# Designed miniproteins, single chains, continued (3): the designs that were tried, part 78

Each design is a single chain, and the fold is of that chain. pLDDT is the mean over its residues in the fold that is shown.

## One batch from the design tools (miniprotein)

Design m10875
Fold by ESMFold2-Fast:
Structure m10875 (fold): chain A 79 residues (1-79)
Amino acid sequence: YKELYEKGLELYKKKDYLKAAEYFEQAGDIARNVAKDYKAAAEMYLLAGESYRKAGDFKKALEMYGKSTEAYKLALQSE
């Protein structure tokens, strides 16, 4: 998922916010579901939400913020 995250950052710097959001969302899904790294998942979903918001996709942004909050709660439970 780290390669997806770095690709997302590259696209974000180029202001390709929609593609950046898609990569951050995929990175978050892998961090959560495969790596069980809930803190990383929360951070990836937050970046995806911000990127969707900048792309004008407010519905996707809200969905990502919700996933970030859920992942962050799981991270706190594992501490």
Scores: mean pLDDT 84

Design m10876
Fold by ESMFold2-Fast:
Structure m10876 (fold): chain A 82 residues (1-82)
Amino acid sequence: MAEKELLEAEIKLSLALMIVGIARATGDEELYEALEPYVKKAQEYLEKAKKALEAGNEKEALEYIKKAKEAVEKALELWKRL
């Protein structure tokens, strides 16, 4: 079910965006620069997933959701290491 997968990815992206926002607000430029590329990729993939769902292509949407989840999970893993 693509809508549930999309919601899960959006929740994880929201968490990553909050971490990036805090890093920027506190002047943690190293953390911000490390996470931003992955967060940006996740946003791009989720936009593509939403367009695929609007077109009725659920399988393509699930592929983009998977890529978005992989990108956001890499950001969250990197945050734990920094």
Scores: mean pLDDT 83

Design m10877
Fold by ESMFold2-Fast:
Structure m10877 (fold): chain A 72 residues (1-72)
Amino acid sequence: MSAMEAMERAYREALERGLSEREAVTIATAAALRQMARDMAEEAAKKYNEKIESVEGFSRLFAKWLQEELKK
């Protein structure tokens, strides 16, 4: 699932629950950010041949990815 797909799905589900557009946008934005964080961690895992197994594992992979990107 892409960040855009996560955003659209969360937005639609929020509106179906009867939430306002403002609330739906807030929920959709949070869903997009979670998906982006997952995508970034997956990219780091591919690059360093590591798995995302916990919040701790995610943090380590994200830090490695960020350090590498900031060097460019």
Scores: mean pLDDT 71

Design m10878
Fold by ESMFold2-Fast:
Structure m10878 (fold): chain A 117 residues (1-117)
Amino acid sequence: SSLDQLKENAIKLIELIKELIEKLPNFPNKDEALKAGEEAIERIKKAKSIKEVLVILIEFLSGEKVLNTESMSIDELLELLDFLFERLLEGLRALGASEEDIEKLRKLWKEIKKQAS
């Protein structure tokens, strides 16, 4: 199903982010960030809707619990995720992530957007 494909790619995205965090020596609060990624993966495995997967990704990327998501459309959630994802990529690049790793994340995010739309 489209939900199963979205879950698979969302988990792959978080795993790639975790791999990048692990290899970046100056990543702040590394252990906390890696634990948050593991918790997000387990939440995604149990998610029952596209909207729930998007909310989990927002909470993971922002580090904050998302409020008022019930009033947000899928398109609005995707717009917020695009913003948070670009900020993540800028931060990873500033910390020394390669352009090859940045492009892998961009390609996977593009696939996630397609599956959620």
Scores: mean pLDDT 87

Design m10879
Fold by ESMFold2-Fast:
Structure m10879 (fold): chain A 68 residues (1-68)
Amino acid sequence: SEIDKLKEEIEKLIEEAVKAIKEGNLEKAMQIVREIGKKLDELKKLGMPEEEIEKLENKALRAYLEAM
C-alpha cells in the first residue's frame, strides 16, 4: 500500500537524519527532517490513524535526540 511504502521511506530517512546529525552535517540533517515532516503530512492525508503518526513522530524525535 502507499501507506506502507511511506512508512518504510520515513524509517529510512530517520536513519539518514541520524547519520547526518552524528557527522555534524546540520544542513543535510535539517533537509531530511523537513522531508520526513512532508511524508508524515502525506500519511495524515491518506487517513493513517493519529496514534500511528504520533508513534512515527516520537520515533524520529527520539532518534534525533539520541544522535545529538
Scores: mean pLDDT 86

Design m10880
Fold by ESMFold2-Fast:
Structure m10880 (fold): chain A 73 residues (1-73)
Amino acid sequence: SEFDRGVADIVIAMAEVLLKKGRYDDAISLAEKAIELDPDNPYAYRVLAEAYRQKGDFEKAEEWEKKADEIEK
C-alpha cells in the first residue's frame, strides 16, 4: 500500500543514520523491516549491502547489491 511504502522510506532513512553511526547490526534489522514493508524498494537492499560491506562480509554485500540491481530493472 502507499502507507507501507511511506513507512518503509522512513525506516530506510533511520537505517542510513545507523550506518553513519557505525551501528551496522541495527541498520541491518531496520533494512530487513523495510523490505517486509516494501520489497520493491532498492534502497533497503543497498543499505543491507553497505552494512555487510562495512562489517567485512563482502559475499553478502555482493548478494544484496545484485538483488537491488534486479529490482531497478
Scores: mean pLDDT 86

Design m10881
Fold by ESMFold2-Fast:
Order: sequence, then structure tokens, then C-alpha cells
Structure m10881 (fold): chain A 83 residues (1-83)
Amino acid sequence: NLDLLEALTDREREVLSLIAAGLTNKEIGYVLKISEATVKSHVSSILAKTGAKDRVEAAALYIRAVLRLGVRMPLTPVEAAIV
């Protein structure tokens, strides 16, 4: 099995964790202080690297990877800043 977290850059892992938290591209852009278009670019890269067909499958792969590690990943301060 591909190590999902190792295949992604730090920024892509950050974006994927926010997708798994249920955020939209617009909300992720607000949290990370980047444009929605930049978020969409990262999502496309994540889907290509993970082989996921859509954002929901990518989120499920992330959750499975976290559970496989036996650790609940805490929200980053950036993730916690969502209103």
C-alpha cells in the first residue's frame, strides 16, 4: 500500500487534513490565507497523487491512513482558526 502521507507535500497534507475535517475549498483558502484557485490546484494534485476519484474519497484515504498509524491527528492551529 502507498504511504499516503509520505506521497504528499507538507502543504498538500495540510489541505487534505482540512478536507477530511469537512471544509470547502473557500474555507480552506480562508484558513490557509491562500486563494480558492490555489486550494483547487492543491486538491487536483492530491487526487492525482492518492488516486482518489473525488475529495470525499481523498478524505476517506486520509482518515484510513491516520487510523492505520494508531494515532488521532490533532487539528493544527490553522485548522482550529476556522470560524
Scores: mean pLDDT 73

Design m10882
Fold by ESMFold2-Fast:
Structure m10882 (fold): chain A 55 residues (1-55)
Amino acid sequence: MLEKIKKMSKEERAQLLLKAHEGKLSEEEIKALGEYLVTVEGKDKEKVEELAKLL
């Protein structure tokens, strides 16, 4: 899943984030999106994990 997210365009990732807010993503997709935000976007891992728990 993470590799698929890395290959997505900015627009496709924005759609994925929108689906997360709507509760339409699986736990695997939410985890992969969180890993992408930490490893590629340089977001704080602790804050991303906290946000993922609220989704």
Scores: mean pLDDT 68

Design m10883
Fold by ESMFold2-Fast:
Formats: C-alpha cells, structure tokens, sequence
Structure m10883 (fold): chain A 59 residues (1-59)
C-alpha cells in the first residue's frame, strides 16, 4: 500500500537499501503494485537504494 511505498522512498533517500527492500516486500504482500514492489525488493537486495526507493514509490 501507500505506506509501504512511502517508507521505501524515504529509506532509499536515506541510503538504506535494506529498509527500502523491506518496504517493497510489504507492498508486494498487500497485492498493491506487485511488480513494482518485487522490483523494489530485488533492487534493495542488490544494494541499489535509489532504484529500490523509486520502485517502492511507484508501487
């Protein structure tokens, strides 16, 4: 949902890839933008906080 996307965007802006990944995972579980949530989680696992934040924001 929107809260997960917002958390992901804030975490990415702070350079926290792990938090951005977690937010992406939550967005996927809520079945709200599952493709963007999954991409955010994968970008976070790869250590790309900016990409994780952007995908979480779109979810």
Amino acid sequence: GEKSAEAGAKAGAAGDAAAASAAGYQTRLMNVGPEEGLKAAEAGKAGDAAAASEHARRA
Scores: mean pLDDT 63

Design m10884
Fold by ESMFold2-Fast:
Structure m10884 (fold): chain A 73 residues (1-73)
Amino acid sequence: EAEKKARELLDQLETASTEEVPAIAKEFVEAVKKVKDPILQVAYAMRLLALAMDSTDPEKAKVLIEAAREVAK
């Protein structure tokens, strides 16, 4: 299930190191695009933005913001 995969990847992004974030974020974007629900896709993009705003690491925050923009396309 694309939604289950997206949720699991979102949980991983919350605890992932800055080094791990780019690979997980890429998989998350792909999973969200497979959901086929524009409202859920926007909701997941908003979740990424919230996670980026709570991040104390600017490199991690930057990757999360870029992933949110990619989901919104």
Scores: mean pLDDT 79

Design m10885
Fold by ESMFold2-Fast:
Structure m10885 (fold): chain A 81 residues (1-81)
Amino acid sequence: SKAEEFEKLVKKLKEGKATQEDQQKFVKLLEEFFGLEVDGIRDDALVDAIIEFEKKNGLEEDGILDDEALDALEKEYKKKL
């Protein structure tokens, strides 16, 4: 399922084991999750969506996906499916 794929990618990212292909796939899943154009490019629209997500979840609003932000994203992604 998409939830299992997202969970697998989050785990790889947190463990520092994500390949370039894993990172691009994760970006595409984030773009789909936020309702953005799915182009696999980390553009300003994706960064803005990440910052808004961080704000809603009480995280540092830096646009960077640290472990805390990745955990929050996985939780919200699973709720949407």
Scores: mean pLDDT 82

Design m10886
Fold by ESMFold2-Fast:
Structure m10886 (fold): chain A 100 residues (1-100)
Amino acid sequence: MTPLEKALKERLEKDPDAGTYLALGRVYLENGEYEKAIEYFKKALEINPSADAYVMLGEAYLKLGEYEKALEYFRKALEIDPNNPRAKTLLKKVEEKLKE
């Protein structure tokens, strides 16, 4: 367990907040642990349904090759923040994959 992962887990035990769930999900996403990342991003959404949380969920599903689910979550991010540049960029990438 990395020092960052340990600190984030200790934070969740004391005060479970959406930001800490997103940060821990990102650690798992960067480590290639996409299913664990999805679990933590979903926990963040239960607390606060933010555009960032939907973008991160979509990115995790994109990494798993779940293009239709990735598309759904990027669209949800854009419903919250229509000008989110990451959601717009990743949505286009998924749409191109679905054409093939």
Scores: mean pLDDT 84

Design m10887
Fold by ESMFold2-Fast:
Structure m10887 (fold): chain A 98 residues (1-98)
Amino acid sequence: AEEAERAAEEAEEHARKAREAGTAEEALEHARRAVEAAREAARAAAADPRARVWGEMGAGVGETALGAGLASGELAEGGAIAAEAAARGARAAAEAAR
């Protein structure tokens, strides 16, 4: 519960920073960290299979959005979308683990 909550807050902070990033490189770095935080939320919530699935889904969608951004050349937008998806998954995992 507490560890999943911390990971969700970390993912949300990185999602905010990705949206506010002045460069594509900064947006992508924050998106990568948001995805990592979503994976940590999923691991912390592992005792509840439902919570784990939400965290893993958020991380997976985030990785897919990062790949799509790289392929399309829309790196900053792709980074922001990826970070937001990861943060939502991390939050869902933390809430389900309560």
Scores: mean pLDDT 74

Design m10888
Fold by ESMFold2-Fast:
Structure m10888 (fold): chain A 73 residues (1-73)
Amino acid sequence: SEFDRGVADIVIAMARVALKKGDYETAVELARKAIELDPGNPEAYRVLAEAYEKLGKTEEAERWRQKADEIEK
């Protein structure tokens, strides 16, 4: 719904703030929540990939980055 997409945008913004603060685990949780709310938004997948990269989970980061590219069309 339009409402869920709006909430997802706010959650993505919160995930980016968590990334800037170095709270990578919180960024993962928030990015996953944004994907649940709006699975068609590639931005949430990119934030998730960046958070995993910061956590040293390179294979997970690459998988989510590829998923973001697929969704972008």
Scores: mean pLDDT 85

Design m10889
Fold by ESMFold2-Fast:
Structure m10889 (fold): chain A 114 residues (1-114)
Amino acid sequence: MALAEARVEAIASVESLSPEQKAELIEALQSGVPVLKAAVALGLSPETLLELIQAERSHPLLKKAFLARVAVAFEEAGSVEGTVDALTAGLDLTPEQREIIRQEVEKALQELGL
């Protein structure tokens, strides 16, 4: 419950998202669809995707959840590229969207001391 509320707040804070895009992302979240999958399906620009990731990282609960997911994925994959692949499995990412996720994974690993 608290984590879902934090994600709704993060989505609402992204100024580059239209009200329509915010509503679709929130509906996807409430339906159990991963926010990243919904964002890719909406065709969000690399810049908007970066703002969404940064908004989530600004919230303590969402940052903790993201760092935990990155740590687990890195332990299983053993590489940055394998971690990105695990976190984005089944997503039809553009090269530019994938690069943004790769950079955020690298930053997360630095924060974890990995």
Scores: mean pLDDT 79

Design m10890
Fold by ESMFold2-Fast:
Order: sequence, then structure tokens, then C-alpha cells
Structure m10890 (fold): chain A 60 residues (1-60)
Amino acid sequence: GSLSPVLRMARTLAEMYAKEYELSPEKAAAVLAAVLAYARQHPDASTAELAEVVRRVAAE
């Protein structure tokens, strides 16, 4: 199915970060889940806010 623009951006950022930093499948899944949850609660979230969520969860 099609994603909203904010959900599509969140997914793209999570996938790019996982590839660039070679995250484990488990960490990549956690990052994706967290940023998608944030995007659903904050449909007006900026790319910078979504990227910050990705970085924070990846560092856990």
C-alpha cells in the first residue's frame, strides 16, 4: 500500500541509516519501528526530527 509522505520519509531514512552504518537486522527493525511510530504520532514532523529519532534509537 501507499504510505503518507511523512511515513515514506521515515522509512527511507531508517533504511538508509541501516545500510550506511551496517546495523544488525534487530537494530534496523527497532529503528524502523520507532521512527514509523513517531511519524504516525507527528504527521507534521520535519525530516530533521525523523532523522534525530533514527540516530537516537540506533545509538541505544
Scores: mean pLDDT 82

Design m10891
Fold by ESMFold2-Fast:
Structure m10891 (fold): chain A 80 residues (1-80)
Amino acid sequence: SAALDEALVEIVGLLNDYKAGKMSEEELIEKIKEIVSKLDADSAKTALDAVKQALRAFKVPEEVAEKIIAEMEKVIAELS
C-alpha cells in the first residue's frame, strides 16, 4: 500500500539520520513507533520484517536493534 511504502521510506530516512549522528536512539525509537502506529496490523507486520533487514544492512548495534524490534512488536500487538 502507499501508506506502507511511505512508512518504509520515512524509516530508512530516520536510520540514515541516526547513522549520521543527527538523531539519538530515543528519538529514533519514538519516531519509528509514531510511523508504525499509523499503519494497519498487516502493514505493520510487513514493516517489521523490512525494518529487521534494514537494521542489519545499516549495522545498527544489536542492543539498539533489539529495542526497536521490541517496541515495534508492542505497537503491532496494540493494532491487532
Scores: mean pLDDT 87

Design m10892
Fold by ESMFold2-Fast:
Structure m10892 (fold): chain A 44 residues (1-44)
Amino acid sequence: SDGEKAVEAARKQLKDLETAGASPGAIERARRFLKAVEEGAKKL
């Protein structure tokens, strides 16, 4: 489903940011985005 693809994309983004040594603020924003996408996918 589109929701599952969005969750996978958000997880990949978070992992890529952590691997690249992104700022704590960027990582925290990516975590919040992942949480929002996961909750949205549950509603779909």
Scores: mean pLDDT 80

Design m10894
Fold by ESMFold2-Fast:
Structure m10894 (fold): chain A 64 residues (1-64)
Amino acid sequence: SELARDIAAAYILYVAAELQGHTEVAEKVRELIDKALEYEKQGKTDEARKLLNEAIDVAAEALR
């Protein structure tokens, strides 16, 4: 599913940010992932995907 892909992408970028020493960015990305998973448990898939896309964007920007 698209949601599963977005979760995987966000986690991969989270790990990359941690490995490169972008600790503050990694913390922000993890908070967004955790909140997205909370929304998914509530059936709020659109809100979950919005937060996952934000996590991906934040991590990708820092990894430039």
Scores: mean pLDDT 85

Design m10895
Fold by ESMFold2-Fast:
Structure m10895 (fold): chain A 70 residues (1-70)
Amino acid sequence: SLEEVRKEAEEVLEFIKRKFKENPNMSYIEKFRLIALSSEVWTTARQAELGRISDEEARERLRRVREEVE
């Protein structure tokens, strides 16, 4: 469901936010990478809300982004 996509997107964004908070000496390259992944989360959620991709495709993309954050 779209609600589950929004929830998963929010969980991934909170995970990224925690990475920034727990790693204040993170390199600029790593910070930029996490910002780009955050942008991908927002884009994926928006495309699902607009009906441009399925909820299943959106959830798959969000899972891949979550794995890349680690």
Scores: mean pLDDT 86

Design m10896
Fold by ESMFold2-Fast:
Structure m10896 (fold): chain A 60 residues (1-60)
Amino acid sequence: SREDQLRELAREQARLDEEMRRLGERYAAGELSPEEFERRMRELAARLQELNDERARLEA
């Protein structure tokens, strides 16, 4: 159902937000190179954008 799809998307978005937050913390701690951080952040941001677009379509 649409509501089930929205709940799943919300859960995936929350997980991606948490991954991005942890990635930022690891970078601040000096555990990642700038190149690794930028690459991983771009990948996560792209996935988050896709989920946001899908949610918007389901809500329309």
Scores: mean pLDDT 85

Design m10897
Fold by ESMFold2-Fast:
Structure m10897 (fold): chain A 76 residues (1-76)
Amino acid sequence: LDAAYEALVEALGEALKAALAGDVEAAKKALEKAKAAFAEFVAAARAAGVPEEVIALVQQSFEAHVEKIEKLIAEA
């Protein structure tokens, strides 16, 4: 679970850095990686017995971060 979470955070960080640098293609690629890592994280969290309420909060946070990065890409 921790490894899946760290992979997710790393992918989101890469997407944000690329978006801030104006590298739209790299940012989009990193967002796709982040979405894949998030799906893997959710599966691992459920398997580890993490409460659905906690998973829902992480999902809301992830969706908010993705939306902000997508907005930065659109405004670049």
Scores: mean pLDDT 80

Design m10898
Fold by ESMFold2-Fast:
Structure m10898 (fold): chain A 74 residues (1-74)
Amino acid sequence: GEEEARRLFEEAAEAARAGNLEEALRLYAEALEALGYPEAARYLLEAGKAFLAGDEEKAAAYLEKAKAALEAAL
């Protein structure tokens, strides 16, 4: 639930500070899943993978899907 998500966000922040962006992205997505937003988490992971691969257009498309999924769930 929310407590698990909070811990995952803290771990993601630590990974980001260490420069482990892929691990940070995975932990942020797990936090969203723990909050009950699995579709937003899935699209966020795909966006991050595309961005890290240099595909900015694909990353932007998945970010739009992640935002739409989160807005629909709220």
Scores: mean pLDDT 80

Design m10899
Fold by ESMFold2-Fast:
Structure m10899 (fold): chain A 54 residues (1-54)
Amino acid sequence: MSMIEKAKEAYRLVKEQGLTVEEVARRLGVTPHEAEFLIKLGEAIEKAKEQAKK
């Protein structure tokens, strides 16, 4: 799984299931620090898609 795919999944887990950073880290097999970064990255990706909506 690429970093971008991990970021999207991390953000989805937070938005759909209300998971904490620690729960996302456990599910993706990453550190809590990496999970926090991935969640932020996933949010930025989704926000960029929203702005690109025609």
Scores: mean pLDDT 79

Design m10900
Fold by ESMFold2-Fast:
Formats: structure tokens, C-alpha cells, sequence
Structure m10900 (fold): chain A 74 residues (1-74)
């Protein structure tokens, strides 16, 4: 499905950006991936993507944003 395919591509982009130290861009990619996984009904992968978004936010010094996404990941 379109949402799952977009989510997979965005998640992979987030991983690449994180390896490059581009934590703000990685955060945005992971957050958008999580939104697309959720739209596809894929709660498990959405939680994983929100957890990665939280970690990227923490590395970017955005601790309030990190806390928000950690709660979404449960």
C-alpha cells in the first residue's frame, strides 16, 4: 500500500540521515514514517518509528520533542 511503502522509504531515509549526524532531518523523516505507518494500520512499525524519532530528537537537543515521541511509542 502507498502509506506503508512511503513509511518504509522515510524510515530508511531517517536511518541514513542519523548516520550522517543530521538529527533534525532524521527526526522529521522518522516522525513522518510513523504517521504513514499509523495511516496503514501498522501500529508496531509506527511505535518503532516514534521511538527512533524520540532518539533523534534527544541527539538534536530537543528534549521536549523527544519526550512527546517516547510517549507515542509507549
Amino acid sequence: AAHRARADALFAQGQKLEKEGKYVEALMAYKTAADHYLAAGDVENARTAYRQASEAARKAGKFDVAEKYEKLAE
Scores: mean pLDDT 86

Design m10901
Fold by ESMFold2-Fast:
Structure m10901 (fold): chain A 70 residues (1-70)
Amino acid sequence: SDEAQKAQGRALAQQMRDATVNQGPAAGDALRQQLLDLALSSSPDAGKAMMGYLVQAQADAAAALAAAAA
């Protein structure tokens, strides 16, 4: 179950990154909230992994938006 939760969290983080870049911050925020809700309801190990996915996806989205603005 933990591996399934980690896989779902990683998929949500990727969707959040893509939504933020392609649809805007509000779309990304909705997926970020889903990822946070999943992380809080998951085991500590799965939740920690999901927080890592969240941070990386936010950094990737910020870098992509900065590159597009330049």
Scores: mean pLDDT 84

Design m10902
Fold by ESMFold2-Fast:
Structure m10902 (fold): chain A 71 residues (1-71)
Amino acid sequence: MSEEELAALKGISKIGDAFHDEYSTGDLEKAKEAIQKTMDDVVKELTKKGLNDAAKTVQKVGQGIIDSLNG
């Protein structure tokens, strides 16, 4: 895998971990907030490192999860 692909997968994994921790409480609103915050933090870090394609991938996946929870 490229460095950007690996960074994107690690970022997606962090979003999944944040979702799992909050979703287990049954609070969907808190789960969505956790995903949004983790996604924003990961995207910001990846962008600062110059991994812009990884940042876009993480943002797209994270937003897709949030959108699915709203629909």
Scores: mean pLDDT 79

Design m10903
Fold by ESMFold2-Fast:
Structure m10903 (fold): chain A 66 residues (1-66)
Amino acid sequence: SVQQQIQRLIGEILRLIGEIIDLEKELAEAKKNGASDDKIKAIEDQIEELRKKLDKLMQQLKSLPS
């Protein structure tokens, strides 16, 4: 059902938001601890990939009938 699809997408969105928050905390810690530019870039690239995935799921959620 549409309701079940909405609940599934919300669950996936909340999981991704949590993963992004955890990576943003890791990024802040890496910068504080003087991590290499390569390490910082790797974390930033991971955050960008998850943000792209989040955007796609948000678009899917918005496309479902109310």
Scores: mean pLDDT 86

Design m10904
Fold by ESMFold2-Fast:
Structure m10904 (fold): chain A 56 residues (1-56)
Amino acid sequence: MSEEERERAERAARAAGEAARLHGVDGEKVYQDVLELMLAGKYDEADRYGVRALLA
């Protein structure tokens, strides 16, 4: 994975985790799950997971 891809994954994961915390969800869990999915190249799954966590 390129440095740029890793930085993008980190930023997206942090944003999802912060949003989840504001909605009373476990932000650290959401951060870890989104980061893992993005590092695995599963961007669509990461997006769906993040949206679903915010709507819970």
Scores: mean pLDDT 73

Design m10905
Fold by ESMFold2-Fast:
Structure m10905 (fold): chain A 74 residues (1-74)
Amino acid sequence: HMLSREELDAEVDLALATMYLSLAKIAYKNGAPKEEIEELVKKAIDLANRVRGVHPEEADAIIKEAEKLLEEIK
């Protein structure tokens, strides 16, 4: 089973979205500036939105966690 180019691009973007969300959570735990955390969260949300057509459940989960983190730093 070989992924299509579209599916492969979505897998890469999903992995990057997950990475940026994880970095945002680590930055928050380490007391990083609000602006740094917001930048990482925005990147995660943008990437998750791009893959929503292929991975809607995973994208929505990332966006929900990202929104929760934004509320925590408000």
Scores: mean pLDDT 83

Design m10906
Fold by ESMFold2-Fast:
Structure m10906 (fold): chain A 90 residues (1-90)
Amino acid sequence: TLEAVQAAEAKEQAEVDKMAEEIAKALKEGEEKAFETAKKWAEELAKKYTKGEGIHHTYNAVYKGYLKLGYSEEEAKKKGEEVKKKILES
């Protein structure tokens, strides 16, 4: 149903936003802490989503987290790709 699709989308978006907030908080403690937080979330997402979906959500969370701290969109995208690459190599 349309309601079920909307509920699923809202839940996924809320999860990404929560991850972004935690990553932004971790970034204030250091970039390594932010990476550890992103990796932890990627592992949790792997239990619920396909590998591609989980990686995409993790990228979006890192991207949004960096934006919350005032980084440029270009830097935020670069950091998202770096974290994605490190997780894929794990």
Scores: mean pLDDT 77

Design m10907
Fold by ESMFold2-Fast:
Structure m10907 (fold): chain A 61 residues (1-61)
Amino acid sequence: MNPAVLAGEAMEKLMQGAKPEELSEEEKEGIYLLDKHLGSTASKEERVKRAAESAERQKKF
């Protein structure tokens, strides 16, 4: 499965109320690799945290 698909699945779980630590390692890696490809220098933990914050904001819509 490619990183974008894994990141998408992780975002769906976060939007449904899952915590970052409840994501699989493959889903966390997908978020990390996608953000790294986009030029981010943040750590894996920081990228997963940002994804969780984004998902939380999207829950309002």
Scores: mean pLDDT 71

Design m10908
Fold by ESMFold2-Fast:
Structure m10908 (fold): chain A 43 residues (1-43)
Amino acid sequence: MEEELERGRRAYRLHQELVDARKRGASPETIRELERRLREAAE
């Protein structure tokens, strides 16, 4: 399904953004927001 592929791509992008944010020392609030968005994208 097209939506399944798009969901997978979005989750991958969010995961990459989360990894990048952790590496650059982003605020705990920013990291929590990205983790929340990743969970929402995965479900």
Scores: mean pLDDT 76

Design m10909
Fold by ESMFold2-Fast:
Structure m10909 (fold): chain A 70 residues (1-70)
Amino acid sequence: SSRAEAEAYLARGEELYAQGRYEEAAREFDKAIAIDPTLSRAWLNLAIVLAHLGRYEEATAAYERGLAIK
């Protein structure tokens, strides 16, 4: 299912983040949200990664998006 595919990209992004591979993690989180934009965990993880990359405006936007999803 598309949800399962989005969850797989989320998991890959989390593994890359744990390895300090922030640019690659961000790309995997982008793929997850492209498939399922209601996957709040992907938005929140994207915000954390973007902050690590110094992309603070984009990090704030991703964080606010993730918090708005209930």
Scores: mean pLDDT 89

Design m10910
Fold by ESMFold2-Fast:
Order: sequence, then C-alpha cells, then structure tokens
Structure m10910 (fold): chain A 81 residues (1-81)
Amino acid sequence: SELDQVKAFYDELEKKEEFSREELLALVSKLTALSKEELEKVKEELSKHESYTRLEALEIIRKNAPRFAELLAKIVGKELE
C-alpha cells in the first residue's frame, strides 16, 4: 500500500540525522506515492543544497507533496506539526 511505502521511506530517514543530496534524490525517486510533478518539485528543491537534515528533507517533501505529507503525518504524528 502507499502507506507502507511511506513508512519504508520514513524508516530509511530515521537511520541517520543528515543526508547528502544524492542520497535523498535516490530515496525520493523510489517513492511511488509521489506524482511525477511532485517528484520533480522535490528534486528541484533538493538541488539547492549539498546536504540536508532529516527534518529539512521531511519539510521539503511535506511542502511539495501534500498527499504524501498526509500519509507521513499518520505515521509520525507530532514530527510534522
């Protein structure tokens, strides 16, 4: 399910606190829960810096992929408020 895919993504992000742009691009490219347009917006935003914290990465995706953000909020609750 899309919810299980979002959980898998969040579990990958929980493995460490900081990620390179290349790591994040690889992770978000595996997300079938994002539309092509949402994925393109996330990739464009991630191209602005060389590295991101987990929270910064989640904020970028939340801002640019509303449906994904709703699913993620059900998993992490307070982290996205």
Scores: mean pLDDT 76

Design m10911
Fold by ESMFold2-Fast:
Structure m10911 (fold): chain A 65 residues (1-65)
Amino acid sequence: SKVVSVISSIEIRAVEVGARVEKVEEVDGKVRVTLRVPTKETAEAARKEAERFEKAYGVEFEIVE
């Protein structure tokens, strides 16, 4: 339930910064989210948001352009 809420928040925030959630997977008890970004500027914004979720919830991010 908490994981679902966190993923929903990530999806909303990704769209707000111009990114898309491409993949969500669980690896060794950790949630990994892959974000697709159209530009380097979008990648920087997405990385800042990803760092916030990584620090708060222990979610791992991969950002692909």
Scores: mean pLDDT 80

